# Designed miniproteins, single chains, continued (5), part 79

Each design is a single chain, and the fold is of that chain. pLDDT is the mean over its residues in the fold that is shown.

## One batch from the design tools (miniprotein)

Design m18734
Fold by ESMFold2-Fast:
Structure m18734 (fold): chain A 100 residues (1-100)
Amino acid sequence: MEEEKKKAELEKEINARIDRAQTLLDRGVKLYEEAVKKGDVEKLRQAEIDFTAAATLAYLSRLEAAKAGVKEAQDRANQLYSEAKTAIERARKAIEEVEK
């Protein structure tokens, strides 16, 4: 009973963190798209910061979901982490191309 209540509370907290990571990823994508159109290195760096924050939150959420046995949250966090990592690499390459 108490373990079930604690698991439900942890699942809620994990999902809230995943939602925050998704918001940061979405913001980073918008900044990245705007920056690429305008050649704005400042916005590309801001997008990289947002993607890095999203990756960190997704990574932590993945570990917590795995420990709590919340498979749906773990799968969601794994997907978000992969997307954020890819976005970081893309932003870094874009910065390198502008600075050449």
Scores: mean pLDDT 86

Design m18735
Fold by ESMFold2-Fast:
Structure m18735 (fold): chain A 104 residues (1-104)
Amino acid sequence: MARKEAERRAAQAITATALLLIGKELDTEDEKEYEEIVEEGFRAALEAVSPEAAEAARKAIEEAKKKGKSPITALVVGLLAIEETGGPEEALRAAEAATEAIVK
């Protein structure tokens, strides 16, 4: 199944985005600055995908935040919701967009 290869690429991109956020958390002294970096990552990911995938991700992120999950966990759950709704190609685009926003 060609789907398994696309799923692996999406998983690798999501993992890379999560590792970049861990690096930014360790390098950022101001909690508010770190929160702004995370929110910019969320915004970029949501803008990179279909409206349906973006809506699924928003719900997943909001649910994770309500349960007191970390920003990294909220991002990963959001990207996984994009994969479930829009497929691994959209999840890959979202993770790459989030990475670009975080690196700025």
Scores: mean pLDDT 81

Design m18736
Fold by ESMFold2-Fast:
Structure m18736 (fold): chain A 76 residues (1-76)
Amino acid sequence: MERVRRLLEELKEKGLISDEIYERLLRLVEETRDPRHLQTLLESLEALRRMFDEGKLNPEDVEEIVRFLLERLERL
């Protein structure tokens, strides 16, 4: 929980996700009952941050990918 929340705050501070996406992700983290969904989210967000740091993704690309990931996890 704490690790995911800290990562979300970091992504928001870096401008990689919007306030809307941040609030939706925070709600998802609070509502998720399956720890595997939280682990998948954490690993995906860490991978996206790493790809951004390596110059492979722009901030806009990160937000778009996070939005797609969020939509899939909200369906579960």
Scores: mean pLDDT 77

Design m18737
Fold by ESMFold2-Fast:
Structure m18737 (fold): chain A 69 residues (1-69)
Amino acid sequence: MEEEREKRIDELAEKVARRYAEGMVNVTPEQLEKLREAFRKAFSEDPEGAEQILKEMEDAEKKVKERLK
């Protein structure tokens, strides 16, 4: 099921990069593209790293939620 997972991670990487850029308010399109490529490449080359990145994204969102509490 890595094939299906990789597709999801790829889409996630693009979404994360876009959201990350939005959070920064003003990010160049070049930086955005580099972020997407970095995530996608990591997922494709190292599926183990893909899981790690996925967890980091969830952890980051969790930390933000904790601050709101």
Scores: mean pLDDT 66

Design m18738
Fold by ESMFold2-Fast:
Structure m18738 (fold): chain A 69 residues (1-69)
Amino acid sequence: LSARERAARAQLISLGDVDGDGTLSRAELTAVLNWMRDSGMETTAAFRLVDRDGDGTVSDAEIDAFLAS
């Protein structure tokens, strides 16, 4: 992972990790992405980190791959 991708991953974990265990569940990651969109935040970098295929959508398999990384 690039430094930017690592920073984006750490930010997503920090925003979604309500338990402070350093991990994200599928529900937490989905909630963070929805919150970022609702807040009008730039989501392109976060989406690219999760959406490795670049199809503009996030599947359960892509979320699992992100969480496993």
Scores: mean pLDDT 64

Design m18739
Fold by ESMFold2-Fast:
Structure m18739 (fold): chain A 55 residues (1-55)
Amino acid sequence: SLAEVLRELERVRDDLLATLERMRARGEPQEVIDRQEDQLRLVDEAIREVRRRLE
């Protein structure tokens, strides 16, 4: 169901956020951080689309 897909996407978002925070804390290269931020943005867009379809 879309609700189940939303829960999975929210878990992926939380995992990406935790990874990004650890990457920043470790001083990873900006290029690597930017790539992870792009992935987070795509997941946020997907969550927004799924939420819109559930309304």
Scores: mean pLDDT 86

Design m18740
Fold by ESMFold2-Fast:
Formats: sequence, C-alpha cells, structure tokens
Structure m18740 (fold): chain A 96 residues (1-96)
Amino acid sequence: MKEALERVGELAREQVRASVARNPTPETWAMLRMMAENVPQEEAEKRREELEKSKFPPLSPEELEEMIEKIGENVKKAFEAAPEEEKEEAIKALEE
C-alpha cells in the first residue's frame, strides 16, 4: 500500500499543476496557498471574499512547487487515515 499512497500523492500534485495551467488566476493561487496551509474552511471562505477585492502577485515557480508538494502530502495523510479497503477503492478510482 505504500506505493499506492505515493501514487495518490503524485496524482494530486499532477491535478494541481493541471489546474494552475488551465486557470492561472489570483483566486487559484490564493486557493493553493490555503490548501497548502490547511486553512479551515470557515477562514478560507472569508479569505475568498477578500480575494475578490484584491490582486495577489503570481506564484514564483519555486513557490508553486513547494505548495504542490505540501498539498500532495496533505492528500496522502488524509488517505492514509482511511480504512485500508477504502484506500484501495479510492486509489483505483483516481487511476482511471
């Protein structure tokens, strides 16, 4: 299962990269920052309202990769906390 968990992290990182490439907007960059920091949903909603009124600078390539790595690890931890059977089902669904 460790190899499968690593794959889940890779898929999460790839999805984030694809999302940024499709939508390179201040809102996307801010959401990535909040996901990397595990900001609570309530606080994230308040920050989203502030973002509609402000412009954040683009993420540098280094900052983007750092955030993608953190998001991947957060996703891996969430899956690892699930029962083994549920982890296997989720991994199969993500690999389709």
Scores: mean pLDDT 67

Design m18741
Fold by ESMFold2-Fast:
Structure m18741 (fold): chain A 66 residues (1-66)
Amino acid sequence: MEEALKELDEAVNRALTAAASAGVLEEALQVLQPYVQEAVRAAEEGDIEKAREYTEKLLEAARELL
């Protein structure tokens, strides 16, 4: 659980830092927020594999923006 949430935090920080540098922070927040919510929900339910899957989807969505 803790490790999966740490991976999510690192992915979000990296994506938002890159988006801020590109001037698209608000758009990135809107696109990434559903993936963050799903990853957190999965982690709260103890589904670590699903939490990691949503973290991967978040990184893919960030790549499409950047």
Scores: mean pLDDT 79

Design m18742
Fold by ESMFold2-Fast:
Structure m18742 (fold): chain A 105 residues (1-105)
Amino acid sequence: MTSKEELEEILEELEKIIEESESPEELFNKAEELVRERGGSNVLVVQTEDDTLILEFSTDPATGEKVLILVDSRSNSVYVARTPEEAKEILLIAIERLKEMLEKM
């Protein structure tokens, strides 16, 4: 279970990445670093009593290109970003979901 304090820290760090990144590529790289640091690998799981949100960075073994995946248990939705530009849109969805999760804690 993710604590309220940890969820607040993740939310603040994601919002900072969106605001301070100079390019979509920088945004993608900083988001991957956050997932690695907070998740301990390529997956960050944010879990409350009611909701689970998963951010995952996968690598296409054929191209070496990184893909960002967002899984939202509430909507039963899976979002996939194959470009840095698409990653920004997915991270904005993640931020809104994290805000909703935080308000319930």
Scores: mean pLDDT 82

Design m18743
Fold by ESMFold2-Fast:
Structure m18743 (fold): chain A 77 residues (1-77)
Amino acid sequence: MKLLSVEEAAELLKEEAKKRGYELSDETARKIATAFLKRYPEADEEDIKKVLDFLKLFDRDKDGQITEAEVDYLFGK
């Protein structure tokens, strides 16, 4: 399988977020994609979809603004 670039992962995150009823900014999507791929460089499209299941638990206000520290906490296990 092809490895995801940060840009490809960010676009996939934006598409899946929209399907699930919320929208991610370009900045937030890239922060999530960068931190996730740094921890899991072989992540595929299915792994990126699972990220959004965790975002719904942490972004209770649906503001779409996730910090790098929050992303590290989410994937630090």
Scores: mean pLDDT 67

Design m18744
Fold by ESMFold2-Fast:
Structure m18744 (fold): chain A 110 residues (1-110)
Amino acid sequence: EFSKEELQEITKLSDEILKLMIEMLEAEKNKDFEKAKELAKKILEKLEELGSVIKKHLSPEQQKKLDEIMEKTKKEVEEMLKNNAPMSEILKKVEEALTKINEIVEENLS
């Protein structure tokens, strides 16, 4: 079970990721694609930080599931960045990862 302090840290990291996602879309609107790619990399770093916080309180089976989600998301986003995919598609992958991470956290709140 997560402590109140740990849930607050998870919320803070999630908020930081959301802010980076907004900044990435703004960079794309300004046609600053190099800045948008840099922000996408920072989002991946924050997702890894979020995963590390959550992983400490998971069962071995849930840790493996989280690691698989994180590795798949990182690989897909890195490939999309290499292929100059639209930032909206990259954000969709990030949102899918956050949804799956939230499901794992909710399973451990009961």
Scores: mean pLDDT 82

Design m18745
Fold by ESMFold2-Fast:
Structure m18745 (fold): chain A 59 residues (1-59)
Amino acid sequence: SALEAREARAMARVSEELVEEMAKAKAEHGYDKALLSELGAKGFARLKAELAAIREEAA
């Protein structure tokens, strides 16, 4: 459905951005579990907000 396509695009974009942010953090700060965990949590929160907005708009 159009809704599923929009959700898939949001997931792909947020995942790609998070991978780039984590790669940059690893390059600059090494393997920092706390920093990587924070970046992951922020990425997940952003994704949840975007998915909620997409679903609310579709309702």
Scores: mean pLDDT 79

Design m18746
Fold by ESMFold2-Fast:
Structure m18746 (fold): chain A 63 residues (1-63)
Amino acid sequence: SLKRKRKKKAEKLLAQAQSDEGAAELRGAATEKQVGPEEGERIREELLKRAEENKKKAQELLE
């Protein structure tokens, strides 16, 4: 049970990370075009940091 719960949680975290990575490119590019490069970069960085944290947590669960 515990091993299956960890796998399910890891899969959810990886799905969230993948979503945030895609969103980072799209929202970052849109913000850069409409507002400016500094704002676009901040949006990309925030979403990519969240994705990286979720990937790290998923990796720890899959150990």
Scores: mean pLDDT 82

Design m18747
Fold by ESMFold2-Fast:
Structure m18747 (fold): chain A 81 residues (1-81)
Amino acid sequence: MPSLEELMEGLREAVEKEDVETMRELLEQIVERARELNAPESLLELLEDILEAVKKSKDIKNIKAAAEAALMVVRTIQRML
């Protein structure tokens, strides 16, 4: 399994390329990896909400904003580990 750092880097590249499919796949992997690392439940719930928003949205601006929010949440998780 890739590290959270590797997944974040991939997600940032996907956002720059506006690759929605890759953003969704990486967000799913980020949620699973954060869960494996026993991230706080509140931050896991926030990541799951962000993933659902990305899956339901068709607006690239909203999808990119959600992905950027996920990157901030993952940074917070990394600082707590």
Scores: mean pLDDT 83

Design m18748
Fold by ESMFold2-Fast:
Formats: C-alpha cells, structure tokens, sequence
Structure m18748 (fold): chain A 67 residues (1-67)
C-alpha cells in the first residue's frame, strides 16, 4: 500500500542517517540515550528491517559494556 511504502521510505532514511553517524553517536551516548535508540530500532525491526536488527544488536552490546 502507499502508506506502507511511505513508512518504509521514512524508516530507510532514518536508519541511513543513524548508520553514517553510528560510531560517533554510540561512543558519546549515555545508557538512557542508548536505551531510547534500542527502542526505536526495535520498532523498525518489528516492521521487517534487517539493518535495524543489526544496529539494535550493536546498541545492546554497548549498553552491556556500560553496565
């Protein structure tokens, strides 16, 4: 559907920007900020994005390092 295509396009743009700046973002992020990122990535992964699943795993690994 058109709505699904729009949602996919927005998700791809957001993940693209996050991927480019990922290393910078996670290195300067607090646990609370990382948990918010994990929440957003979990939503994108639920919508079927494999890249979101990979980024979620990396964010969760960084959270574990900070504990």
Amino acid sequence: SLQADIDRGIREIVLGVMEVNFDKVIKRSSIAELERMAGMLRLAATLGDARARELLARVQAEIEKLK
Scores: mean pLDDT 71

Design m18749
Fold by ESMFold2-Fast:
Structure m18749 (fold): chain A 97 residues (1-97)
Amino acid sequence: SAADVRFAQSLLRSAQEILRLAERVNESPEVIQLIREVIAELERMVEHGLTPEDLRRVLDLLQQALAKTTNIEVQIQLGAVHTAVAAQLVSLEREEE
């Protein structure tokens, strides 16, 4: 749907900004790589649409990044994206049931 594309585009912009912040504050290479993987998944969602499986994959990558991040601002921003992805997954599951 158009709403799903807008959701994915909004998260993609947020993830790109978080990547710039993470690089600026010298987060670990592992955290930077996980954020890049989130960006790649969101880019695929913008192009091909999103599924619950895609959202679960992004959620897992975000959880891994959150576990490894050391900067509080990066943690807050990753947490906000995690919450938005989790809320969208719950919304899609309610529409299927």
Scores: mean pLDDT 88

Design m18750
Fold by ESMFold2-Fast:
Structure m18750 (fold): chain A 60 residues (1-60)
Amino acid sequence: SEETFKEIVDIIMAQLDQNPDDPVGGVVRGVKEIREKYPDIPDTDLSRAVQEAIARREAE
């Protein structure tokens, strides 16, 4: 859903904000958190959310 997509993007963005010197580690932690909360999430949706979060972070 749109709400779920927004939530998982926000989770990744929060991890990137908490790990400014380790963006790869931030993404890994965000992905782990998302998979724990949404174990059935498709890899394609997860990949799209990661790209969206990175793009929004870079645009700031």
Scores: mean pLDDT 80

Design m18751
Fold by ESMFold2-Fast:
Structure m18751 (fold): chain A 76 residues (1-76)
Amino acid sequence: GVPEKEFEAEVLEALALIYLAIAKMDLSRGDVDGARESLEKARELAQKIKELGFTDAAERIEQDVAELERQVDALE
């Protein structure tokens, strides 16, 4: 394994999940702009995870981002 990259990927995954949770909360409160900002951050974290070689984890986050973006788009 690559211990440093694996740990970094785990930290980035945790941050992405936090941003997804914030986006979902913002969306439930009608804060579309806040939700979009958090989704953009989650997407950037997914890209970094993918660059570290953890493609499956990144794709799961990207799918969750896409689902929430569809909910945001439905409001505009």
Scores: mean pLDDT 85

Design m18752
Fold by ESMFold2-Fast:
Parts: sequence; structure tokens; C-alpha cells
Structure m18752 (fold): chain A 83 residues (1-83)
Amino acid sequence: MVDSIEFLDPTTFLIHGSNLSSIVDQLRVYVNGVPVAVKEKRVLSDETIEVTLTLPLEDGDVVEVVLATPESIELLGKATYVA
């Protein structure tokens, strides 16, 4: 379960939640409704995943974290990047 998204810089954000280590490989990132390339995902703890994007975010970009399984795509969290 995702509780929040915290932006560290234009390419890096933290996903805060619970039981995240079990779902990290199924996490996908959308920016303004389009899927984007993720350069790296790091499990820092079961409550925190660090995500690094290939391209930097711009002010006002809406980031969505989704859980993708063979059966479904579920929105887990959403946040707007403010520069």
C-alpha cells in the first residue's frame, strides 16, 4: 500500500508505504498519463522505495505509481511535482 510520494529532485522520488518490497518489480510509473522509463528502483526498506527516472520532471508534472499484474493495473499513488 502506498501512503505518499516524496520528490527529492527532478529525476528522483521516494514511494512511502507498506509491504513495498514484495511488489517493487510490478511497480510502473506514469507521468501526465503516459508510461515513462524508470532508470532504477531501489528498495530502501519495506516502507520506502527510491525511484530514479531516465528523464527529469518539469514543474506541474503529475506522477502516478501503478501496480501492474497480468490481471490488472491499479493506481497506488499520485503526486504533482513542484519545482
Scores: mean pLDDT 84

Design m18753
Fold by ESMFold2-Fast:
Structure m18753 (fold): chain A 70 residues (1-70)
Amino acid sequence: SKQEAMSKLNELATKAANGKAISDEELQELLSLIPDESVRQKVKEIYEEYKKTGDGFAAAEKLNKLVREI
């Protein structure tokens, strides 16, 4: 549901903001809750950038902006 997707997105955004690693399994769980392919692609791009830069604050900000698109 939309509420489950928003809840999972907020969970992962909080993890990123706290500098915690997001597992591929947690990413796949979030993606499975998002019906819009363009939003799924944006989530993947944010995740890849977080892996590359380690900037959890930027990742959290971008993920929280996506909640409006779910």
Scores: mean pLDDT 84

Design m18754
Fold by ESMFold2-Fast:
Structure m18754 (fold): chain A 95 residues (1-95)
Amino acid sequence: MGDYYYQLGLDYYNNGDYNSALAYFGRSVQQYIQTYGSNSVRVGDSLYYMGQVLYDNGDYDGAITAFNQSYQRYQDSDPQRAQQAQDLLQQVQQS
């Protein structure tokens, strides 16, 4: 179920429907927490894309929060993805 909502989030994001993208990524976060726990890399993936949607929609404060939360989930399990989240966090903070 979490993967289904994650893919819907990506589909809506690619179509420019940021509100629907955020809603489905939020649902994927909830399902991934139930299945894998709050600190899972899958929660990090959903938060990473929520950050990108928020950034593209001009919500820089929301993007900063989402990328920081994504970075925390990646730190111990996926150093390359953690670096990508941190790089985007720095980009948003300079905007």
Scores: mean pLDDT 83

Design m18755
Fold by ESMFold2-Fast:
Structure m18755 (fold): chain A 59 residues (1-59)
Amino acid sequence: MAEERLRELAERFGLPLEALRAAVDDLMTVNGLSEEEAIERLERQLEGAAEARAEHAAA
């Protein structure tokens, strides 16, 4: 089930679960992706952005 993966992404990237769920739902609805494909795409985008930025404000 996608929910556990979304929770993991939310914790890893410090984003609200609701935002990630909305993004996945949009990818499924607009692009006709499966839930698995939408999550994979979202995870890859988040990982790429985090790696490229390589910046930290405070933790």
Scores: mean pLDDT 74

Design m18756
Fold by ESMFold2-Fast:
Structure m18756 (fold): chain A 87 residues (1-87)
Amino acid sequence: PSRDELEADIAVALLLMTRGVALVAASNLEDEEVKKKVIEKVEKVYKESLKRVEEAIAAGDIEKAVELAKEGVKEILKTMDEEIEKG
């Protein structure tokens, strides 16, 4: 594959893997209401981030797709931290 194809694949994979790790972490929470809120917010951030990444890939802007994927990862991690801290 070309470098652009590889970078696009990595961008999508990065969001998928971060979502997976976040959902596993959320599933280990003892409080069912906190668990539900974390899962719902992580899924929302993931879907919004994936849409932006896919739109950038469709436009041929692979550099932007990678940047948006990194921001999406950051937002997922922030969402987990904020909801776990709230209790």
Scores: mean pLDDT 82

Design m18757
Fold by ESMFold2-Fast:
Structure m18757 (fold): chain A 57 residues (1-57)
Amino acid sequence: TVELLKEELEAMGVPAEEAERAAREAAAQPTVTDTLNTVARAGKEHGVEGVELAAPA
């Protein structure tokens, strides 16, 4: 869900506004792989290491 993805991105240090945007973009992806890649990319763009996963809390 968008909320779960947003919470994970915020936990990784992504600002809340950018985390929400990235979560919405990721949730719009047609596959889980694309969703995870979108989340990982958003985290890296904000300088967060270890964004290789978008695991549930």
Scores: mean pLDDT 66

Design m18758
Fold by ESMFold2-Fast:
Structure m18758 (fold): chain A 96 residues (1-96)
Amino acid sequence: MTEKVAKIVAGLLALVGAIEDIRLAESLSDEEIVETVRGAAEAAIEAAKVAKELGDEETVKKIIEMLREAAELAREKGLEEAAEILEEARKKVEEI
């Protein structure tokens, strides 16, 4: 149980970090942002799978919302690869 909760928290924190990196895009390389986003997408998918197993539908919905917002922000900043990674992760979470 504690390990599963830790995975959910890690996924949510990774998404928050990716959103902040996208906001600070002018201070980071596109490659660094893509790497952060890729890690956050993987962590978010794992967090959503664990939340689904626990019957925590609210956490799954929150992860979908955060992935959508992050993808929109990435597109606004011209980070097309990051946006595509986040959108693909959102689709995978919706299929869980």
Scores: mean pLDDT 83

Design m18759
Fold by ESMFold2-Fast:
Structure m18759 (fold): chain A 61 residues (1-61)
Amino acid sequence: SMAELQALRAEIQKLVDEYLKLSDEYEATGDPELKQKMEETVKKINEKVAQYKAARDALAA
């Protein structure tokens, strides 16, 4: 549905924004905990992108 696509897009945008914030903090501090959070955020982005692609394909069918 369009509502699902909009929700997934919003979630992806929030995760991307969080990744950029973590990246900036990691460059400033070198904190390995931030690097681990960045890796977890990338996994979440990939999962949401896969869901978005599936939902978009279903809408196009």
Scores: mean pLDDT 86

Design m18760
Fold by ESMFold2-Fast:
Structure m18760 (fold): chain A 57 residues (1-57)
Amino acid sequence: MSPVQALAKSLGLTISDAAAEALLERVGLDDLAMMQELLRFKRLGITDITLEILEKV
């Protein structure tokens, strides 16, 4: 899931491999929607996205 991790890094975020896989399954192939989801985490003050954090959202 390198594209998801690359997008997260460009926004100043970190994301685990497991969380990146789960997020891709939830959002699908839309890179704009993926960026919006990552920005939402950043707005919530979440800079390290783990699978547990993803489950809470």
Scores: mean pLDDT 76

Design m18761
Fold by ESMFold2-Fast:
Structure m18761 (fold): chain A 78 residues (1-78)
Amino acid sequence: SMADKRRATILRARVIALDTEVDFILRNSTLSDAEKRARLEEILRELRELREELRVYDPHAVPAVDALIARVEAALAA
């Protein structure tokens, strides 16, 4: 439906915004390790929720979210 397409678009836009924020956090030299970790943990929780919604509304977007989740998990493990 058009409503489902609109929901998929909103969810994809949020993933793009979070990807941009992750890149900023990882490149930022003024944030403490604790501040970076806390925000990355919040982003990871939101990405997991977005993944479950995208599995319903846009399954083709799931691999991109999985790649971003893996990147955030790797950053938190370092």
Scores: mean pLDDT 90

Design m18762
Fold by ESMFold2-Fast:
Structure m18762 (fold): chain A 96 residues (1-96)
Amino acid sequence: MKEEEKEITLTVNADGTATATFEIKAKPGQKAIVEVEVLSDVERLAVTAGGQTVVAPAKKGDKIRLEAEAGSTVSIGAVSKDGKPVKLKVKVIYED
C-alpha cells in the first residue's frame, strides 16, 4: 500500500466558511481511502469523495473516512469555530 499524508490549514472566509479540493492520484480502477483528521475544533465539517458525503460537527481528533476511485475529486467544506483557521490532516491510502 502507498500512503500520502499532508497537513493543511484553511483560511476562513468572511462568512466563516473554509474550503479545499484535490484530486485522487490513482491508476484507473484502483481504489483509494481518504481519511480527514480534524486538528482543531470546527463547527461543521463536510467531506465529499467517491459520490459519498459526510457532514458532521467535529472536534480535535475526529476522523472522517471515505472510499474514492481514480480521478475522483475530494471536496472539503468547513465552518470555522470562533473564526479560527481550520487545521486538517488528510491521508490518502492507495490500494495495491
Scores: mean pLDDT 77

Design m18763
Fold by ESMFold2-Fast:
Structure m18763 (fold): chain A 74 residues (1-74)
Amino acid sequence: MDKTLEDNAIASKLAVESYKQGLSPEETKKRALEQGLPQDVADLAGENVRTILTGKPAGRAAAEEIARELREKE
């Protein structure tokens, strides 16, 4: 399989797990590196967490977190 597809799948899985644990994008990158993943994959995982939090919520918890932050900024 394409290395890019494999890396993206790993990054996505880690991002979902990290988001469920309430980890930040930076904490997600650190965790990926600790698991022996390359820097590029760690960066993708962190970026995916940020996208979930700031772009489109993956679930109610993410939606509430984003709404709370936006309301604070309001």
Scores: mean pLDDT 68

Design m18764
Fold by ESMFold2-Fast:
Formats: C-alpha cells, structure tokens, sequence
Structure m18764 (fold): chain A 104 residues (1-104)
C-alpha cells in the first residue's frame, strides 16, 4: 500500500504542478514554469527505479522549495489564486517526499 500511496501522491503532485506551471507562464514566469516541468519529469522517471529513490526525494524537496518561493512572489504581487495553488503544490511535494523517505 505504500507503493500505491506514492504513485497516487506523485500523480496528484503532477496535476497540481501542471496547473501551477500554467499559472507561472500566465504570470510571466516562463523560466519558473520550465523549471517546474523539468522537476516533475525527473520525479516521474526517478520514482520508477528503487535505486533512485534518494534522487526522487531530492527532486521533491526542490519542487517544495521552488513553490515556497513562487508562493511568496505571488503574495507580494496580490495574486491570491496563484498563491493558493502554489501553496497546495508545495504541500503535496512535501507529502510525496515524506512518503518516499518511508520507502527507504
């Protein structure tokens, strides 16, 4: 069931990250959008290989840190909807990282 929880958490993280990436592009943060897309692609690839779990944990942590920064930026700009989605994406990235750490 842990493996199933990880797969579900990664899928949920991807859905949130895809939506957040679109908002980043709409907000003019194209580099941030590209970075998020790259991290999500890496996370999906790394979780399929048990020998790469440490790498997957690192990518999930990078995703969480990135969305912490994007959320702060959205707050300063008064972008309430973007901030809410970025906070949710950070929280889900943290949850995914914690589940991956339990798999070790």
Amino acid sequence: SLEKQIKQSVEETKKLADEASKLLREDGLTTGSDFVDSLMKQLVELVEDPSRIEGAIGVAEQMSNAFDDYSSGAELRGLEKSKELFDETKEKSDETRELLEKLK
Scores: mean pLDDT 87

Design m18765
Fold by ESMFold2-Fast:
Structure m18765 (fold): chain A 88 residues (1-88)
Amino acid sequence: DEETRKLGHELSEKNSLKDYALAYRELKDTNPTLHEQVKAIIEKVAKELGIPVEELVDLAINEDFEGLRKNTDPKAKNTLDAVIKVWN
């Protein structure tokens, strides 16, 4: 939703896509509230790129931007470029 996108943009000013992916994987038991916010952002990005959530998280943690480009739905290339620009 718009609120989740706004939070994602505000957090991306200080955090890379890798930071979000690490938070998604590591914060579930330590900070459930922040985990839910990060999860909503990651799930939305994964849906827009046409990549499974776990694959997006793995690629982001490894900073494999070529892997991200290769696995992104061809129709979502503009969305991927925006994600890399904002969250790299």
Scores: mean pLDDT 70

Design m18766
Fold by ESMFold2-Fast:
Structure m18766 (fold): chain A 75 residues (1-75)
Amino acid sequence: RVERLLDLVEQALEDLSKYATPEEIEKLRAMVEKARSALETDPEAAEQLIRDVVKELEKVAKKYKVPTITLVPRP
């Protein structure tokens, strides 16, 4: 479930890499990797890291006027 959200983030990151700088993409990839690592040892910490990645991904997408990402939580 949480792993599926990380997969969606990686897909969005691939699209974002066409618009954002390599530096910004590397930061986001590092955050994703950290979240995946935490998923094996502390699922609760991983969940928080995933939220942080989604938030940063949204900021970068908005900065470059990239089409809205489907990863934004919807009530």
Scores: mean pLDDT 73

Design m18767
Fold by ESMFold2-Fast:
Structure m18767 (fold): chain A 64 residues (1-64)
Amino acid sequence: MTVQQSAARQLRRHADELEARGADPRLVELLRRTAREVGAAKNQEELDEVFARHDREVARLLAE
């Protein structure tokens, strides 16, 4: 398993745990989307872009 696949698995587990606790479905979907993008990333540049997008979207949701 690559580092990216391991990270994607951890993000999916986190999303599942948040969903089980009744967290905001938008946050759960964002985590699942980020997990898919992390798992598909081919290099460090793509990973950095995925995490930068995730941070911006989390900040946007928290500002609502």
Scores: mean pLDDT 81

Design m18768
Fold by ESMFold2-Fast:
Structure m18768 (fold): chain A 77 residues (1-77)
Amino acid sequence: LQQQIQQLQQQIDQLERQVADHIAAGDLQGAADALRQMSQLYKELSKLYKQMGDDQTAQQWDQLAQLAQQRADELLA
């Protein structure tokens, strides 16, 4: 379980860098796609923390998932 959380966090960190790179390049579609992937990974983290009984941390991941989706939608608006 902890190893899965670590892997998901590493993937999110990588995607965050990809978002920054896409924005710097003017690739709004690429940035939005990366943000949507981040949203999905945040939802997976939320599920894992709920399974561990850490509802507070799970809610924080759910909020980050919503913010990532919102940022993606804003880039393509």
Scores: mean pLDDT 86

Design m18769
Fold by ESMFold2-Fast:
Structure m18769 (fold): chain A 80 residues (1-80)
Amino acid sequence: SKEEKLEEAFKYFDTDEDGKISEEDIPKLVKYLNELYGTNLTVEQVKKEVDKDKDGYIDKEEFKKLLEMVKKEVEKRKKE
């Protein structure tokens, strides 16, 4: 499922297993998701939507928002 693949991506980038992805890994995560889903999300777009606290981490709730953004971009592509 799409949710399962994004959960796997989260775990892959959550190197400390603390349930958070560090700011340093956000660009790598965005690139990985774009390659996996064929989307064209930007690092700036993701940071604005998911790191609202500007704490330098993506937690589980912020990751769910990223999942919604990916779903929206995939749906947009299917209308081509």
Scores: mean pLDDT 69

